# Ledger of designs, part 100: designed miniproteins, single chains, continued (2)

Each design is a single chain, and the fold is of that chain. pLDDT is the mean over its residues in the fold that is shown.

## One batch from the design tools (miniprotein)

Design m7462
Fold by ESMFold2-Fast:
Structure m7462 (fold): chain A 71 residues (1-71)
Amino acid sequence: MSEGERLAEETKKLVEELLKKYPDNKEVQRFAKHVLEAIEKADIETPEGLWQLRGDYRELKLVKEELEKKE
């Protein structure tokens, strides 16, 4: 797999984790849908697409950390 494909898979897994752990959290649902749409529409094999995907992954990790602190 390319780096973009690998990162997209990891990002999708993180989205699935967040949706499973926080199924009733509307903010998580909205952000997850936004990120999944971005992955699907972006050319993740381009440098720009890969850069955006890295940003989305970092934001998802921050959201996870913030939600875990609010538990």
Scores: mean pLDDT 76

Design m7463
Fold by ESMFold2-Fast:
Structure m7463 (fold): chain A 100 residues (1-100)
Amino acid sequence: MATATVTAPIGGGDSKLVTAGGFEVEVYASATADHGVGVIAADRKTGEVLGHAVAQAPPGGTGSGEGIDRGAGYEAHVKLTATVVGDTAIAKAEVEVRPA
């Protein structure tokens, strides 16, 4: 399991690179004006989406979510904790990718 903390502006996104399950994983986080926060965990080499999670954060508060995605030969589990402060979202993503 790898942890990425990505700070994204509301209405925008950002990314951070981590290593999980032997993959170089780009963790993209995006936040919307209604404080929906999503993360996509993608294989950096191929751009294929391995996993995702979404959370709804109340204004000035914290939300959480998780996703489990199975692809050909792998299972990805993404846990998201998102905190929104002002016009900024802080997305903490815990990413696990297992060959299956």
Scores: mean pLDDT 82

Design m7464
Fold by ESMFold2-Fast:
Structure m7464 (fold): chain A 68 residues (1-68)
Amino acid sequence: SEEEAEALLARYLARIDAAIAAGDLARVQQLIRDFAEELKRLNIPEEVRNRYLRELLLHETRLLREAA
């Protein structure tokens, strides 16, 4: 459901925050891949999955710019 996608996004945003704070860029890339795969398991439309993936990528981009 979309509620499950929102909960998944919240969990992955927190994990990305922790990985960036630790300077673990390999972990950040793995988390992005894992998030995309978990979204596919939620049985939601592709357009909805792409919206949530974009939100995670925009968050990662902002944090990496702030960390630099």
Scores: mean pLDDT 84

Design m7465
Fold by ESMFold2-Fast:
Structure m7465 (fold): chain A 64 residues (1-64)
Amino acid sequence: SLTERIDKLIEEAEKKLKEGVPLSEEDRQRLYQAYLIAQLMKDVDPYWKEREERIRKLLEEELK
């Protein structure tokens, strides 16, 4: 499902950053697309509110 793919994407990105491995351009694009979906859905579904916060933190860490 879409939610399973997004969860895996977030978990893999979080693991890469913990290991000091930079995210690829493809990973960042996928995270950004997931972020847009999460922002749209966050007010109607608590699952998406939590995912929006997690993706936001990942993207903010990349912009340092």
Scores: mean pLDDT 81

Design m7466
Fold by ESMFold2-Fast:
Structure m7466 (fold): chain A 59 residues (1-59)
Amino acid sequence: SDKRIEFLQQVIEVIDKTLETGEPFSVERDGGYFAIGPEDREQGEQAKKFFERQLQQLE
């Protein structure tokens, strides 16, 4: 669904911002809630790859 795709894109964006800036970011949309902090760097990199794969399957 469009809302799910948009949510996954925003999740990937907040992961990228956290990895680049070292600042915490979050997103809340109809697709759900996601938050990430600087302590989650390794998990964030793995989560980004997971969500990118999910997004590719929906597109």
Scores: mean pLDDT 77

Design m7467
Fold by ESMFold2-Fast:
Structure m7467 (fold): chain A 93 residues (1-93)
Amino acid sequence: SLSPEEMLLVMILKNLEQAIAVARENGDEELVKKAEKLKEEIKSLLSPELLKKLLEEMATLPDDPDFSLAQAKAIVEDENLLEYVKKLVEKLK
């Protein structure tokens, strides 16, 4: 029942949640702070109704046991991620 844009937003939020978990497990406190800040910035771009829908769908997804610290860093250090999220949100209006 999700649009392609909603599914991409769910995957982005899930990847950030996993990035926070992996960074925390590895004691990378700086990466945890950056990932949490980025997650909050993304949440601020979403309406409360959309955020609720995306979080409910994200909760149905299993964790990726192979999600690595390198993947966490790549996602958090992606300078284009916020602009990409803004474009996805604009397509849903």
Scores: mean pLDDT 88

Design m7468
Fold by ESMFold2-Fast:
Structure m7468 (fold): chain A 80 residues (1-80)
Amino acid sequence: SAEEAIERARRAIEEAERALEEAKRAGGDKKLILEAGVTLGLAQIALGVALIAPESAEELAELALRLAEEARRLALEAKK
């Protein structure tokens, strides 16, 4: 459901935010940190639109989830 997709996207964004903050504190790869930050920003925009566009909410929340997961992956790579 759209509600479940939104909940999953919110959790993924929170996890990505934590991973990005940790990468910044660790002095990780600056290019990967920048890419993670941009990708996370796009995830937040997609989730924001999902909350005001009920006809597209599930698709946008699923997009936000994928973008947040990618942002987290990039942030984790930045720490290696």
Scores: mean pLDDT 90

Design m7469
Fold by ESMFold2-Fast:
Structure m7469 (fold): chain A 77 residues (1-77)
Amino acid sequence: SSEEKKKKDEKKVEEAIRKLEELRREGATPDEIVKLTRELVKKMIQEDSSVSAIFTVMARGIELALELEREREERES
């Protein structure tokens, strides 16, 4: 059912975002965030996750990578 699928996808999204945020806390580079995001998205596609869930993880990965790039630019430039 749609509600069961939504709850399952929400848990997958939360786990993926948790992994991305953990990498950020460990001092990951933007490239490392991009690489993990690609791996997580690829796995979600293989597991037939919803398009919405996949895009949510992609968007969060992009946001985190851009935030790290901005932090570096603001401190150095």
Scores: mean pLDDT 81

Design m7470
Fold by ESMFold2-Fast:
Structure m7470 (fold): chain A 90 residues (1-90)
Amino acid sequence: VPISDDPLLLPTELGRAVEHLLRTGDIEPFKAVVEKMKTYKKNKKVSDKYIKEAREFILRRLDPEAEDKSLVVTHLDEETREKIIAFLES
């Protein structure tokens, strides 16, 4: 089933960490939430899905070539953007 790109569908904790990352360039809250979600035995498949969606959402918001330019964050410097992308792709 296609998943909506709407950030309102992200879990509250993950959504806040993504907003913080896109606002400040600080990835540490995102790392903390992802690590916490990995410990959820009952919801592993759901957690993996939301982590994937969040990564794809962040990558789109950092892509200067994105089709919808209104989604692209412009206040982060290139070095910060590249560091975040490298982390998400590792």
Scores: mean pLDDT 67

Design m7471
Fold by ESMFold2-Fast:
Structure m7471 (fold): chain A 76 residues (1-76)
Amino acid sequence: MYDDVFGASLKAATALRQGDEERARTILTAMAESLGLPKSVADEAFEMIKKLLEEGHSNEEVAEKVAEYLLKQAEK
C-alpha cells in the first residue's frame, strides 16, 4: 500500500516538474479514487506537490510527504 501510494506520488511529482500538469492531476485523482478519497484530496495533493517543488524539494522528498498525506486522509 505505502509503496503503491509512494510510487504514484513520485510519478505525479515527476510529471509536474516536467510541466505536465494534466498527467499529475490524473495520477493523483486515480490514486485518491483507489483510496476511497474525494477529488478535493487529489486537488490538495496537487497543490502540495507544486509548493514543495517550488521550495526546492527533490521528487523523492515530495513523494514521501504526499504519500504520508494521502494515507493520513484514508484513515477514519
Scores: mean pLDDT 84

Design m7472
Fold by ESMFold2-Fast:
Formats: C-alpha cells, sequence, structure tokens
Structure m7472 (fold): chain A 79 residues (1-79)
C-alpha cells in the first residue's frame, strides 16, 4: 500500500540522517545535560534552563527514536 511505502521511505530517510550522527548527538546530549545541571545548581534563570532543555530534546529525541526502531528490528530478527 502507499502508506506502507511512505512509512518505509520516512524510516529509511530518518535512519540515513540520524545513524551517522548518533555518537555526536549523544555527546551533545551529555554536554547539554551537564550545562542544565550546573545552571540548576547555580539557581540560573528558568528561561535559560528551558532553552537548554529544548536543545537537549532536539538531539536526544532522534537518538531515542532510532534506538526504538533498532530494538523493534532486533525483536523481529530474534523471532
Amino acid sequence: SELEEAVKRIVESFRKAVEPRVADMRARDAELQKKIDEMKKKGADKSKISQLIAQRIGVSFPVSMLEAIKEEEKRREEE
């Protein structure tokens, strides 16, 4: 079906975009988390903390989605 083909194309495009960058995205996520923790400890402005949290979500979410896709594939291969 067109929907199945569209989903496959989206997933393949996503993998091609994210997979080569996973290590860099994980490093950036860890860096942003350290900055968030430091700013929270210092009682920094909530607006600045929220901006860092948004940036962290922007790098962590694609990695989490790729991990979910890979885990699902692993389950199918082990069945």
Scores: mean pLDDT 81

Design m7473
Fold by ESMFold2-Fast:
Structure m7473 (fold): chain A 84 residues (1-84)
Amino acid sequence: TTTLTATVTVDAPAQRLAVLATVTLSSGTTIIGSGVTDNAGAAPVTLTAAPVEVPSSETVTSAKATVSTESGEQREAPATVTYS
């Protein structure tokens, strides 16, 4: 089994006050998970994506995370995939 975590940050220009933002995590062109940030919106948050089955004990890869705010703005951040 694989556990995927990512840390993402939402720019605050559209959403300054505390608000929940939706985070979508993708690997290349495939969406592999989503989550919701805390009510700060602009603060870095950790996202845990849905697990996938892969061999344990080998390699860490990088993926991208996309975050949407209430105003419809989207931000992209790097994410790390760890196979466990």
Scores: mean pLDDT 47

Design m7474
Fold by ESMFold2-Fast:
Order: structure tokens, then sequence, then C-alpha cells
Structure m7474 (fold): chain A 67 residues (1-67)
């Protein structure tokens, strides 16, 4: 569970870094990976509130990519 939460957060950080660099395609891919690991964490028994926080951040980054 913790390892999947860590990976999800790492992918969110990568997504923000790519978006700031103007690489919207890599940012989008990183958001997808973050969501994937967040769902894996939830299935592995991670705290639902931590998973929800990660998914909320992923949605915010996705909105920034779309705009």
Amino acid sequence: AEEYLKKAREYLDKAESYLNAGDTQKAAQSVIEAAFYAHKALKAGADPEEVEEILRRAQEIAQRIAN
C-alpha cells in the first residue's frame, strides 16, 4: 500500500514538472500513471482519504493540461 502511494505521489510530481516545462503529453501520461497507482494503493488497503487526495490532485493537473 505505502509503495503504491509513494509511486502515485512521484508521478504527480513528475506531471507537475512536465506541465511546467510545457510537455503536456508527458504530463498527461504521468497523471494517468498516478491515478493507476492510487487505485492500486486503495485495493491494497491504503487509507481511502490519502487515495482521494492523490486523485483530487491528479484531476487538478488534468484540468490545467486541458486549459
Scores: mean pLDDT 85

Design m7475
Fold by ESMFold2-Fast:
Structure m7475 (fold): chain A 83 residues (1-83)
Amino acid sequence: LSNLEKAEEYIKKGEEAYEKGDYETALKYYEQALEYLSKDNSKEAKLLAAEAYFNMAKVYFAMGDAKKGEEYIQKAIELTQEI
């Protein structure tokens, strides 16, 4: 599997954990996705990384951590501006 395919798989696992309310597990899966995406300098990898940051922001807001939620939204926006 490519780095993009592995990242996509981990993003899906993170979304499944989020839907179950397993926020810590969701964050770990998104962090794994970002690790694979960091090895790929393509536009597609930046878009997937922005998606992972947006999903992490949703997790932090659900956990009541608005400061981290806003921080991860900002990370996602900054990545989209580099494309």
Scores: mean pLDDT 87

Design m7476
Fold by ESMFold2-Fast:
Formats: sequence, structure tokens, C-alpha cells
Structure m7476 (fold): chain A 79 residues (1-79)
Amino acid sequence: SSSDQQQAYQQSTQLGLNLQNDSPDQVYQGMQQLNSGLSLSQIQASGDGGSSVFTDKSLSLNGAVTTAVNQQLQQVQQS
């Protein structure tokens, strides 16, 4: 839903993603690409930005989501 997408955007901003004027859909897609088995609700429920639910503890939700989302945004806006 649009509400879930807005919450994904807010959570990504709280995790340090630099998406000031972009759609929540792109953020949510990035989160899905990071770990396709995880929903936003599961990441929020972990209380640690998903670090406890990732298989690689060196991989942070913030870092991987920032990479995935920024790559998608850069292809659209920087070309």
C-alpha cells in the first residue's frame, strides 16, 4: 500500500539514505533487492535495521539498500 511505501521511505531516511526527493517505491524496491525474503515489517520488527535477520552480519541494510536504490535512481536521473 502507499502507506507501507511511505514508511519504507521514512525508515530508509532514518537509516541514512540520501533520498530527499524520491518515490517510496524505489526505496522499497531496493530493500526487496537487498533481501528478497524480508518484508519491511520484518525489518522494522527486528529493531536493529535488519542486522539480526541478515545472513551476513557485515552487511548492513543501510549500505546495501543505499547501493541498490542509488544505482536505480542514478540510471534514471543522471543520464
Scores: mean pLDDT 46

Design m7477
Fold by ESMFold2-Fast:
Structure m7477 (fold): chain A 82 residues (1-82)
Amino acid sequence: KELVEKTIEKLKEALAEETDPVAKSLISAVIGSLEDNKDLLTEENLREMIENLEEEIKEEKDPGRKEALETIKAILEETLAE
């Protein structure tokens, strides 16, 4: 519960400071996904999300979208660090 809520709060802070519409859309989508699955999110699921984000970042060709994915990954990693 605390892990999910903390992650969502950090993502909402990043969304509030973001100016690129593509990045805003990506961050909003991740927030929505976490809110819809808050009762099922575990540290294992969060680690899996980080791994999936690493692969997405490698394949991403749009610099704004890549920066947004890197920001999301950093927030998830920071949340896992306690």
Scores: mean pLDDT 77

Design m7478
Fold by ESMFold2-Fast:
Structure m7478 (fold): chain A 78 residues (1-78)
Amino acid sequence: SLLEELRKRAAELRRRRDEVQEQTQREVNELMKQGARSSDEEFKKLMAEAEAVQAKADETVAELEAQIRAAELAAQAL
């Protein structure tokens, strides 16, 4: 049914959101760890890189959450 397809789509999108968040957290943690062992100048560059990685991930997560909401609203309209 269309309802089951929409629910399956929402579940798949939630898994992708979670995967993006987990990958981003690992990458940010690694950059922070590298920064802790670096010069002040390199630390600032690595922190800026970590912020850029987080910002890009936040955009991807927001897009996925919008798609999840659209699928859930479509399911409710059935």
Scores: mean pLDDT 88

Design m7479
Fold by ESMFold2-Fast:
Structure m7479 (fold): chain A 66 residues (1-66)
Amino acid sequence: MAELKRLKARLQEALEKASPEQQQAAFDAMRAVREGADEQEARERLIKAGFSEEEADGLVAVARAE
């Protein structure tokens, strides 16, 4: 629980540095994971959008937990 909040805060900082287009891509990927989409596909899309592997993994983990 607390770990999720911490991770979310760190990822929010990364998203703030991202362009509006990258932010939309990130939110779309996270939304897809919440809707039951393939996590590997979502991670690949995030990396292609400009996020690091660590950031992409974190975003997918946060989406799954919510």
Scores: mean pLDDT 76

Design m7480
Fold by ESMFold2-Fast:
Formats: structure tokens, sequence, C-alpha cells
Structure m7480 (fold): chain A 61 residues (1-61)
């Protein structure tokens, strides 16, 4: 399974975190081992675990 920057932004919005398209693209570029412009499921799960541990700061609303 692979996620585009747009899909990543939508998932983060559902969790109450508003991610810019440039931030989403940067996260994909750093997590994208193959350079395809998408994030695989393992990278996405790692990102979610990181967000849960740190407590994303975009929680105010």
Amino acid sequence: MKYSAEELREIFRSMGADLSDEQAQRLIEEGDVDGDGTMDEAEFERLLAFMRLVGHPYLPR
C-alpha cells in the first residue's frame, strides 16, 4: 500500500493535525526509499507511531 502527499494530508486531518502540502511532500521524500513520490505502509505506520509518541502539536482544534 502506498500513500500520496494528498492522502497523507487527509489522514492527518482526520486525526486533528493540519499538514501543509509541502510538509506532506517532505515527509514522503524522506520516507520514500524508492523515490516514487509515495510513502509505503511501513513508513506510514512509523510516522503514526512517532506522532503518537511525541503528541502532535496541531491539536488545538
Scores: mean pLDDT 67

Design m7481
Fold by ESMFold2-Fast:
Structure m7481 (fold): chain A 86 residues (1-86)
Amino acid sequence: MEKTLEVKSLRSSITSRVSEGKGGRIRRTVVAVTPSGETLEVTYEYENGEATGEEVTIETPVLTGVKIDTSTPVGKALYEEVLKNK
């Protein structure tokens, strides 16, 4: 299992959605371009504990030349997408 995944560019958006009394859920969409020029897009949801009572979308700037740890949720999802397209 690879420890890191290298990408040419990475863009992510995080939308946190909360239900009062049910904990916070975060939806994250990640778009990565591999060094070979392939585009990978992954959307996943996870619980982040306490509800905030608000929906907030946060976008990150495009990052270039980034290595992503494949043990993280985003790294695992991107790595599985790479394997699926092999």
Scores: mean pLDDT 58

Design m7482
Fold by ESMFold2-Fast:
Structure m7482 (fold): chain A 55 residues (1-55)
Amino acid sequence: SLTELLRQADAEVRAEFLAKHPDVDLDKLPPSSPAYQEYSAAERARVREVLEKHL
């Protein structure tokens, strides 16, 4: 389902970011931090790709 694909995309982006930045705790990052902005942008891009492919 699209919902499962979006869930998988979110999990993959999170895992990729944490693999690149293993010392970062995403749940404790301020939304204004460059690291959080990078993660947020990557997540939005991946979600957009999934939606464009399946819509």
Scores: mean pLDDT 79

Design m7483
Fold by ESMFold2-Fast:
Structure m7483 (fold): chain A 84 residues (1-84)
Amino acid sequence: NLKSINIALNAAALGYAEGKGDENAVKTYREQIEKLEKEYPLTEEQKAIVDEGYRRAREAAKAGNLDAVRQIATETAIKVKELD
């Protein structure tokens, strides 16, 4: 399901934006996630994976590790898709 993947990728992007202090990007990704979750609600297990991916991406961004952010985004998307 591309919808669960899209939510996971937007959550990782939100984490990255918050870690970098990009206020415009943070607003955009928050609005996009809210819209997607209203249309396509995740299971509790998928929500936990997405929240962990968001948190990890934010910390990696604060550390300046862009490669880790990309890896976390990919891993989070794969994990939520496996629960479909």
Scores: mean pLDDT 85

Design m7484
Fold by ESMFold2-Fast:
Structure m7484 (fold): chain A 62 residues (1-62)
Amino acid sequence: SLDEVIAHYEALLAEHPDSPNIHAGLGAALMRAGRVEEARRHFQKALELRPDYETARRLLAA
């Protein structure tokens, strides 16, 4: 389920808080769950950590 995917990414993020890939993955899962504001914060964090992160930039702009 999406809730299980979100929980998995949240656990990964607790272990690796500065990973732009994990922030982007969590953001994508949150977007699929309709949690748009939370998803946007994670995409913004991914871009702060890696400004040229194309996937996060694209998803934040959508």
Scores: mean pLDDT 80

Design m7485
Fold by ESMFold2-Fast:
Structure m7485 (fold): chain A 74 residues (1-74)
Amino acid sequence: SEAELQALVDAYQAEVAAIDADPSLSPREKLERILALVEETAARVRASDLPEDVKAQVLAALDFERERLRRLLA
């Protein structure tokens, strides 16, 4: 449902903003926390009741972000 997708997007954005705003975390620690959040969000999307085409699109976007973050951390 659109409501389920919106809730997942809102939760992800709120957690990213909280990580980015945390002055106790180094830039590297922020990237590591966001990478963990991307992987957790991907697992939640896979377990959701979203249509398969919507899951594929969201998971592709999360996979792109995961690869980007892994390159920055390498």
Scores: mean pLDDT 88

Design m7486
Fold by ESMFold2-Fast:
Structure m7486 (fold): chain A 75 residues (1-75)
Amino acid sequence: ADAVAAQLRAATAEARKTIAIDLVKGTQLGLDALRQGMDATRQLGPVMRGVTAQNATALGEAAAEALERRARAAA
């Protein structure tokens, strides 16, 4: 599980970096980063909750919407 924890921390950091830096570049990139970070954070819920609790809630909402939209497009 240590390897998974390290990967999830890296994914979350990458998502935040993309959101902070590429926010100016466009919401499209932000949404993609949110989806990626949220997916990683979900697997380590308890561990990541303490670190990114506020972000997880906001990102989860945006990611859920993006994923649902993708599912509808695939249907």
Scores: mean pLDDT 60

Design m7487
Fold by ESMFold2-Fast:
Structure m7487 (fold): chain A 94 residues (1-94)
Amino acid sequence: DSRRKAASESLRRMSEYFREQAERSANPEMAELLREISDLLAQLQDVDIPSDEIARMAGLIIRAIGYEIDGDEAGVIEAYRRMVELMRRIIEQS
């Protein structure tokens, strides 16, 4: 119960963060991906997500951050696209 509420609130805050990033992005492709991630995270707020899938989502975020630090925008886009696919699959299976 406590963990579920914490996870839901974290997803809400992450959704807000990605929406803010989308509004600040100068790259239209990146902005669209970030907005889609924000919308999917908002949908996942009410979903009971398996811990293994949460770990996979976290891994993709860490990978995206790594690519961003390296200045590899193509790598960031690839990681975010994989995250969108994962989130859609989780929602469809819920």
Scores: mean pLDDT 82

Design m7488
Fold by ESMFold2-Fast:
Structure m7488 (fold): chain A 82 residues (1-82)
Amino acid sequence: SVAAFQEALAKFEADLAATEAYLRATLSPADYAKVAPAFDAARAFIAEVKALDVTDENADALTQQLLEKAQQVQDAVAKVVA
């Protein structure tokens, strides 16, 4: 549903911001540079989907893309933290 997608998007934005703030405070600039592109790509995706007309027909596909983007961020973070 559109509502479920909007809830997932809001959670993703909040989680992304919290993780980015934590890593900026914790990692060296060199290690943060390894993960920064994933955060930039995630923010670009958020901006793009916010510009879209989200309907019941596309909400499920957008939710799947959101989950894939979240996994990409998680994978990038895992490469710089134990």
Scores: mean pLDDT 83

Design m7489
Fold by ESMFold2-Fast:
Structure m7489 (fold): chain A 82 residues (1-82)
Amino acid sequence: HMVKPSEELKKILKEVTEKDEMTLGEAIGAILRYLREKGLRDPEDPRVYIAPEELKKVLGADRFDGTDLDALAEAIEKYTEK
């Protein structure tokens, strides 16, 4: 389904996409790309990303498992206009 990011999330996603509206899958991909480019990998589990402060403020979480797409989808849906 289509999601429209909140203004706060949109500011973060503008680093990796120019789209104002996107599918949930595209939003997950954009967050993962942002974490890959701006975030750090957890040294004890390289599948886990440590979120930059700006993304942490928007999504309310400081760690994201890059293989848990369902958890990423749930986090994104809390901060998108439906």
Scores: mean pLDDT 71

Design m7490
Fold by ESMFold2-Fast:
Structure m7490 (fold): chain A 71 residues (1-71)
Amino acid sequence: MSLEEIQALLVELVERVGRGEISEEEAKEELVEAVREGGREDLIPEFIELFERMLKRKDVDEVAALRELLA
């Protein structure tokens, strides 16, 4: 799972929740599944926390956060 793939997924999920197309819970489930399929199960809590921060505050630098998680 690349930085670009994770960033694209996080942005898409945040936007879909913001539009009311899916619930925050459904978005978290989709994120968990994608991270698990990418072989990064150990980082699921960190990705959920990042997603929650992005959903509450669009001022989170997701690229910097993802680089830290993937380093």
Scores: mean pLDDT 74

Design m7491
Fold by ESMFold2-Fast:
Structure m7491 (fold): chain A 105 residues (1-105)
Amino acid sequence: SLAEEARRLAEEAVELARKALESDDVDEIIELAQRALDLADRALELLRQAPEDQEAARLLREALRLIIEAALKAMSLSDDLKKILEAIGLVLRAIGLELDLELIL
């Protein structure tokens, strides 16, 4: 079902974002956070078609929060303006998805 697929994608996004937070390598944090964000975006698109799945919504909120935390960690570890801007982009996109999620629910 769409809800089951959304939940699986959201669970994978949570796992990748947690791995990003455990890393001290800025490039790895940004890569993992970006992959988590892409999965969260896909899960949200599926959830728009089946908004009754409260577990998928909960996991998406957790994933987006962890992505923001990981991106902020990358900003704190980097003095490279390009990497800081990439991390800011991840934060802004994650906030946008969080707002979209609350509009669905």
Scores: mean pLDDT 88

Design m7492
Fold by ESMFold2-Fast:
Structure m7492 (fold): chain A 85 residues (1-85)
Amino acid sequence: SEAVQALLDRLEALLRQVEAGLSIDEVIEQLRALAEEAEELGLEDAATALRTLADSIEDNKDGVTREQVIEAIRNLIEELRRRYG
């Protein structure tokens, strides 16, 4: 799916931004924006996974490390590839 590939490309771009020092607040905001776009495209499972990750990071914001956020985004990319690939 072209929509799925575009979502994956944007998640990989987000991953690179996090590695480059993007703030945790901006990561949460971008994940939520991607979830809304995924929902509009009818990718309900992807939208749910993106919201779940954003909520998890927000709930652990004061204790979460950049490395943990990077790992979580990588795991999400792999999950979406398995589900839609």
Scores: mean pLDDT 87

Design m7493
Fold by ESMFold2-Fast:
Structure m7493 (fold): chain A 73 residues (1-73)
Amino acid sequence: MPTLEQIEEALETFLATVAAAVAAGDIGAPVELAKAYARAAAEMLKRELREGRKLPLEEIKKRVEEAIEEAKA
């Protein structure tokens, strides 16, 4: 069973949740900028995972949080 596909699904679910929170105004970051950063981070992580690397969800969350904070600043 390919772990990569499961991780990608988890990533998409997480990013969708963050995007929904931003759109609802719960996070307070600009929706467009936060979504763009989250998507870029997800693409980078998916590429690394396809190369046989494994990244924990906490690192993914950290990068998304950094993108949201950058959008606020």
Scores: mean pLDDT 59

Design m7494
Fold by ESMFold2-Fast:
Structure m7494 (fold): chain A 107 residues (1-107)
Amino acid sequence: MLSTSEVKRILGVKSVRPVVEALGGIVVSKSYVLPSEGAKNMIDAYEKETGIKYRDENGRVKIGEFLYVVVKHLRNAGLSDEEVALELADRLKIPVSRARALIEALS
């Protein structure tokens, strides 16, 4: 799974905080996110569908795993990889090439 440093490098950002916040999370440490209510519902749906548990005892998700779940959620909603890249680029205010690189790295 991607580290925080790898995410920053791929997206070309100095901080993951704006990225996480734009996707419905709160950065609580250099490696962990607390999901918002909407993001919790997304993670709950994905955990039920796949049987994979991403949250620890405190409800925290690793940054790379949080981004993976967001990408998988958009794919499960019927979006192509290009449509996911466009959606992420718009939400994160980054170039589509950077969003595409993130999707590839999470695959």
Scores: mean pLDDT 81

Design m7495
Fold by ESMFold2-Fast:
Structure m7495 (fold): chain A 80 residues (1-80)
Amino acid sequence: MTKKEQIDLVTTGTLSLIYLRGLLSSVSPDKLKEMLDFAKEKAPGIAEEEVEKNPELLKTIEGQMKLMEEVARKVLDLYS
């Protein structure tokens, strides 16, 4: 898997987490769309930065999941 593919994996996982949390919190469809559009724009850059800071995490499933959770947290912090 290329670095681009790994960043895309982390980004996709991040968007999925934000979407599911929005649904569970009964966020309106319009606001959820806005949050996802924001996340789609910001998450790739944050994912690349987190992968570059912690390249060892990219090598394991557990590390990849931790990266997705961390990127989701950072995206939501920026949105708030």
Scores: mean pLDDT 82

Design m7496
Fold by ESMFold2-Fast:
Structure m7496 (fold): chain A 80 residues (1-80)
Amino acid sequence: SLKEKLEEILELAKKKDIEGLEKFKEENKDNEAAVLLTEFAIALLKKDHEKAAEYADKILSLKNEEAIKALEELVEIGLE
């Protein structure tokens, strides 16, 4: 389910596992929300603020409540 995929992204982000996030993205190419959230997490962990903002805008455009909540949690994880 989307919820289970989002929980996996959050766990990988908490561990700062960029390689794990890149593998997860490759395995979930058919799920737009999961791909965008994973790319956002990678950009956030790499401190690529421009790409993070771009992916955040795309996630918000999905108008998916679960994806938006995951976005907010990823931002909190990315705060130093």
Scores: mean pLDDT 84

Design m7497
Fold by ESMFold2-Fast:
Structure m7497 (fold): chain A 81 residues (1-81)
Amino acid sequence: EEFDEEVLYAFLLIILAIAKLSKSPEDQKEALRTALEVAKRNPSPASLKAVRDAIDLAREMGLDETAEEAEKVYQELEKKL
C-alpha cells in the first residue's frame, strides 16, 4: 500500500492546488491540513518536498498557524528520512 513517489507527489500537488484555489480561509486550512496528513502517513522525499511547498503556500495566504503546523510536520518527516 505504498505509493510510488511520483504518484504521491502528484497527489499532494493536487491537494495544494485545491488549497490555492479555495476562496475561504477555512477551506484553505482544510486542504493544507489534508496534504499534511497524507504526507505524515507516507514519509518520503516527495512528502518532504510537498510539505515545504505547503509551508510557503500557507505563509503566502496569511495562514501563519497552519504554516507553523506544516513546519512541525516537515521536522517530523525529516527525522524519519
Scores: mean pLDDT 81

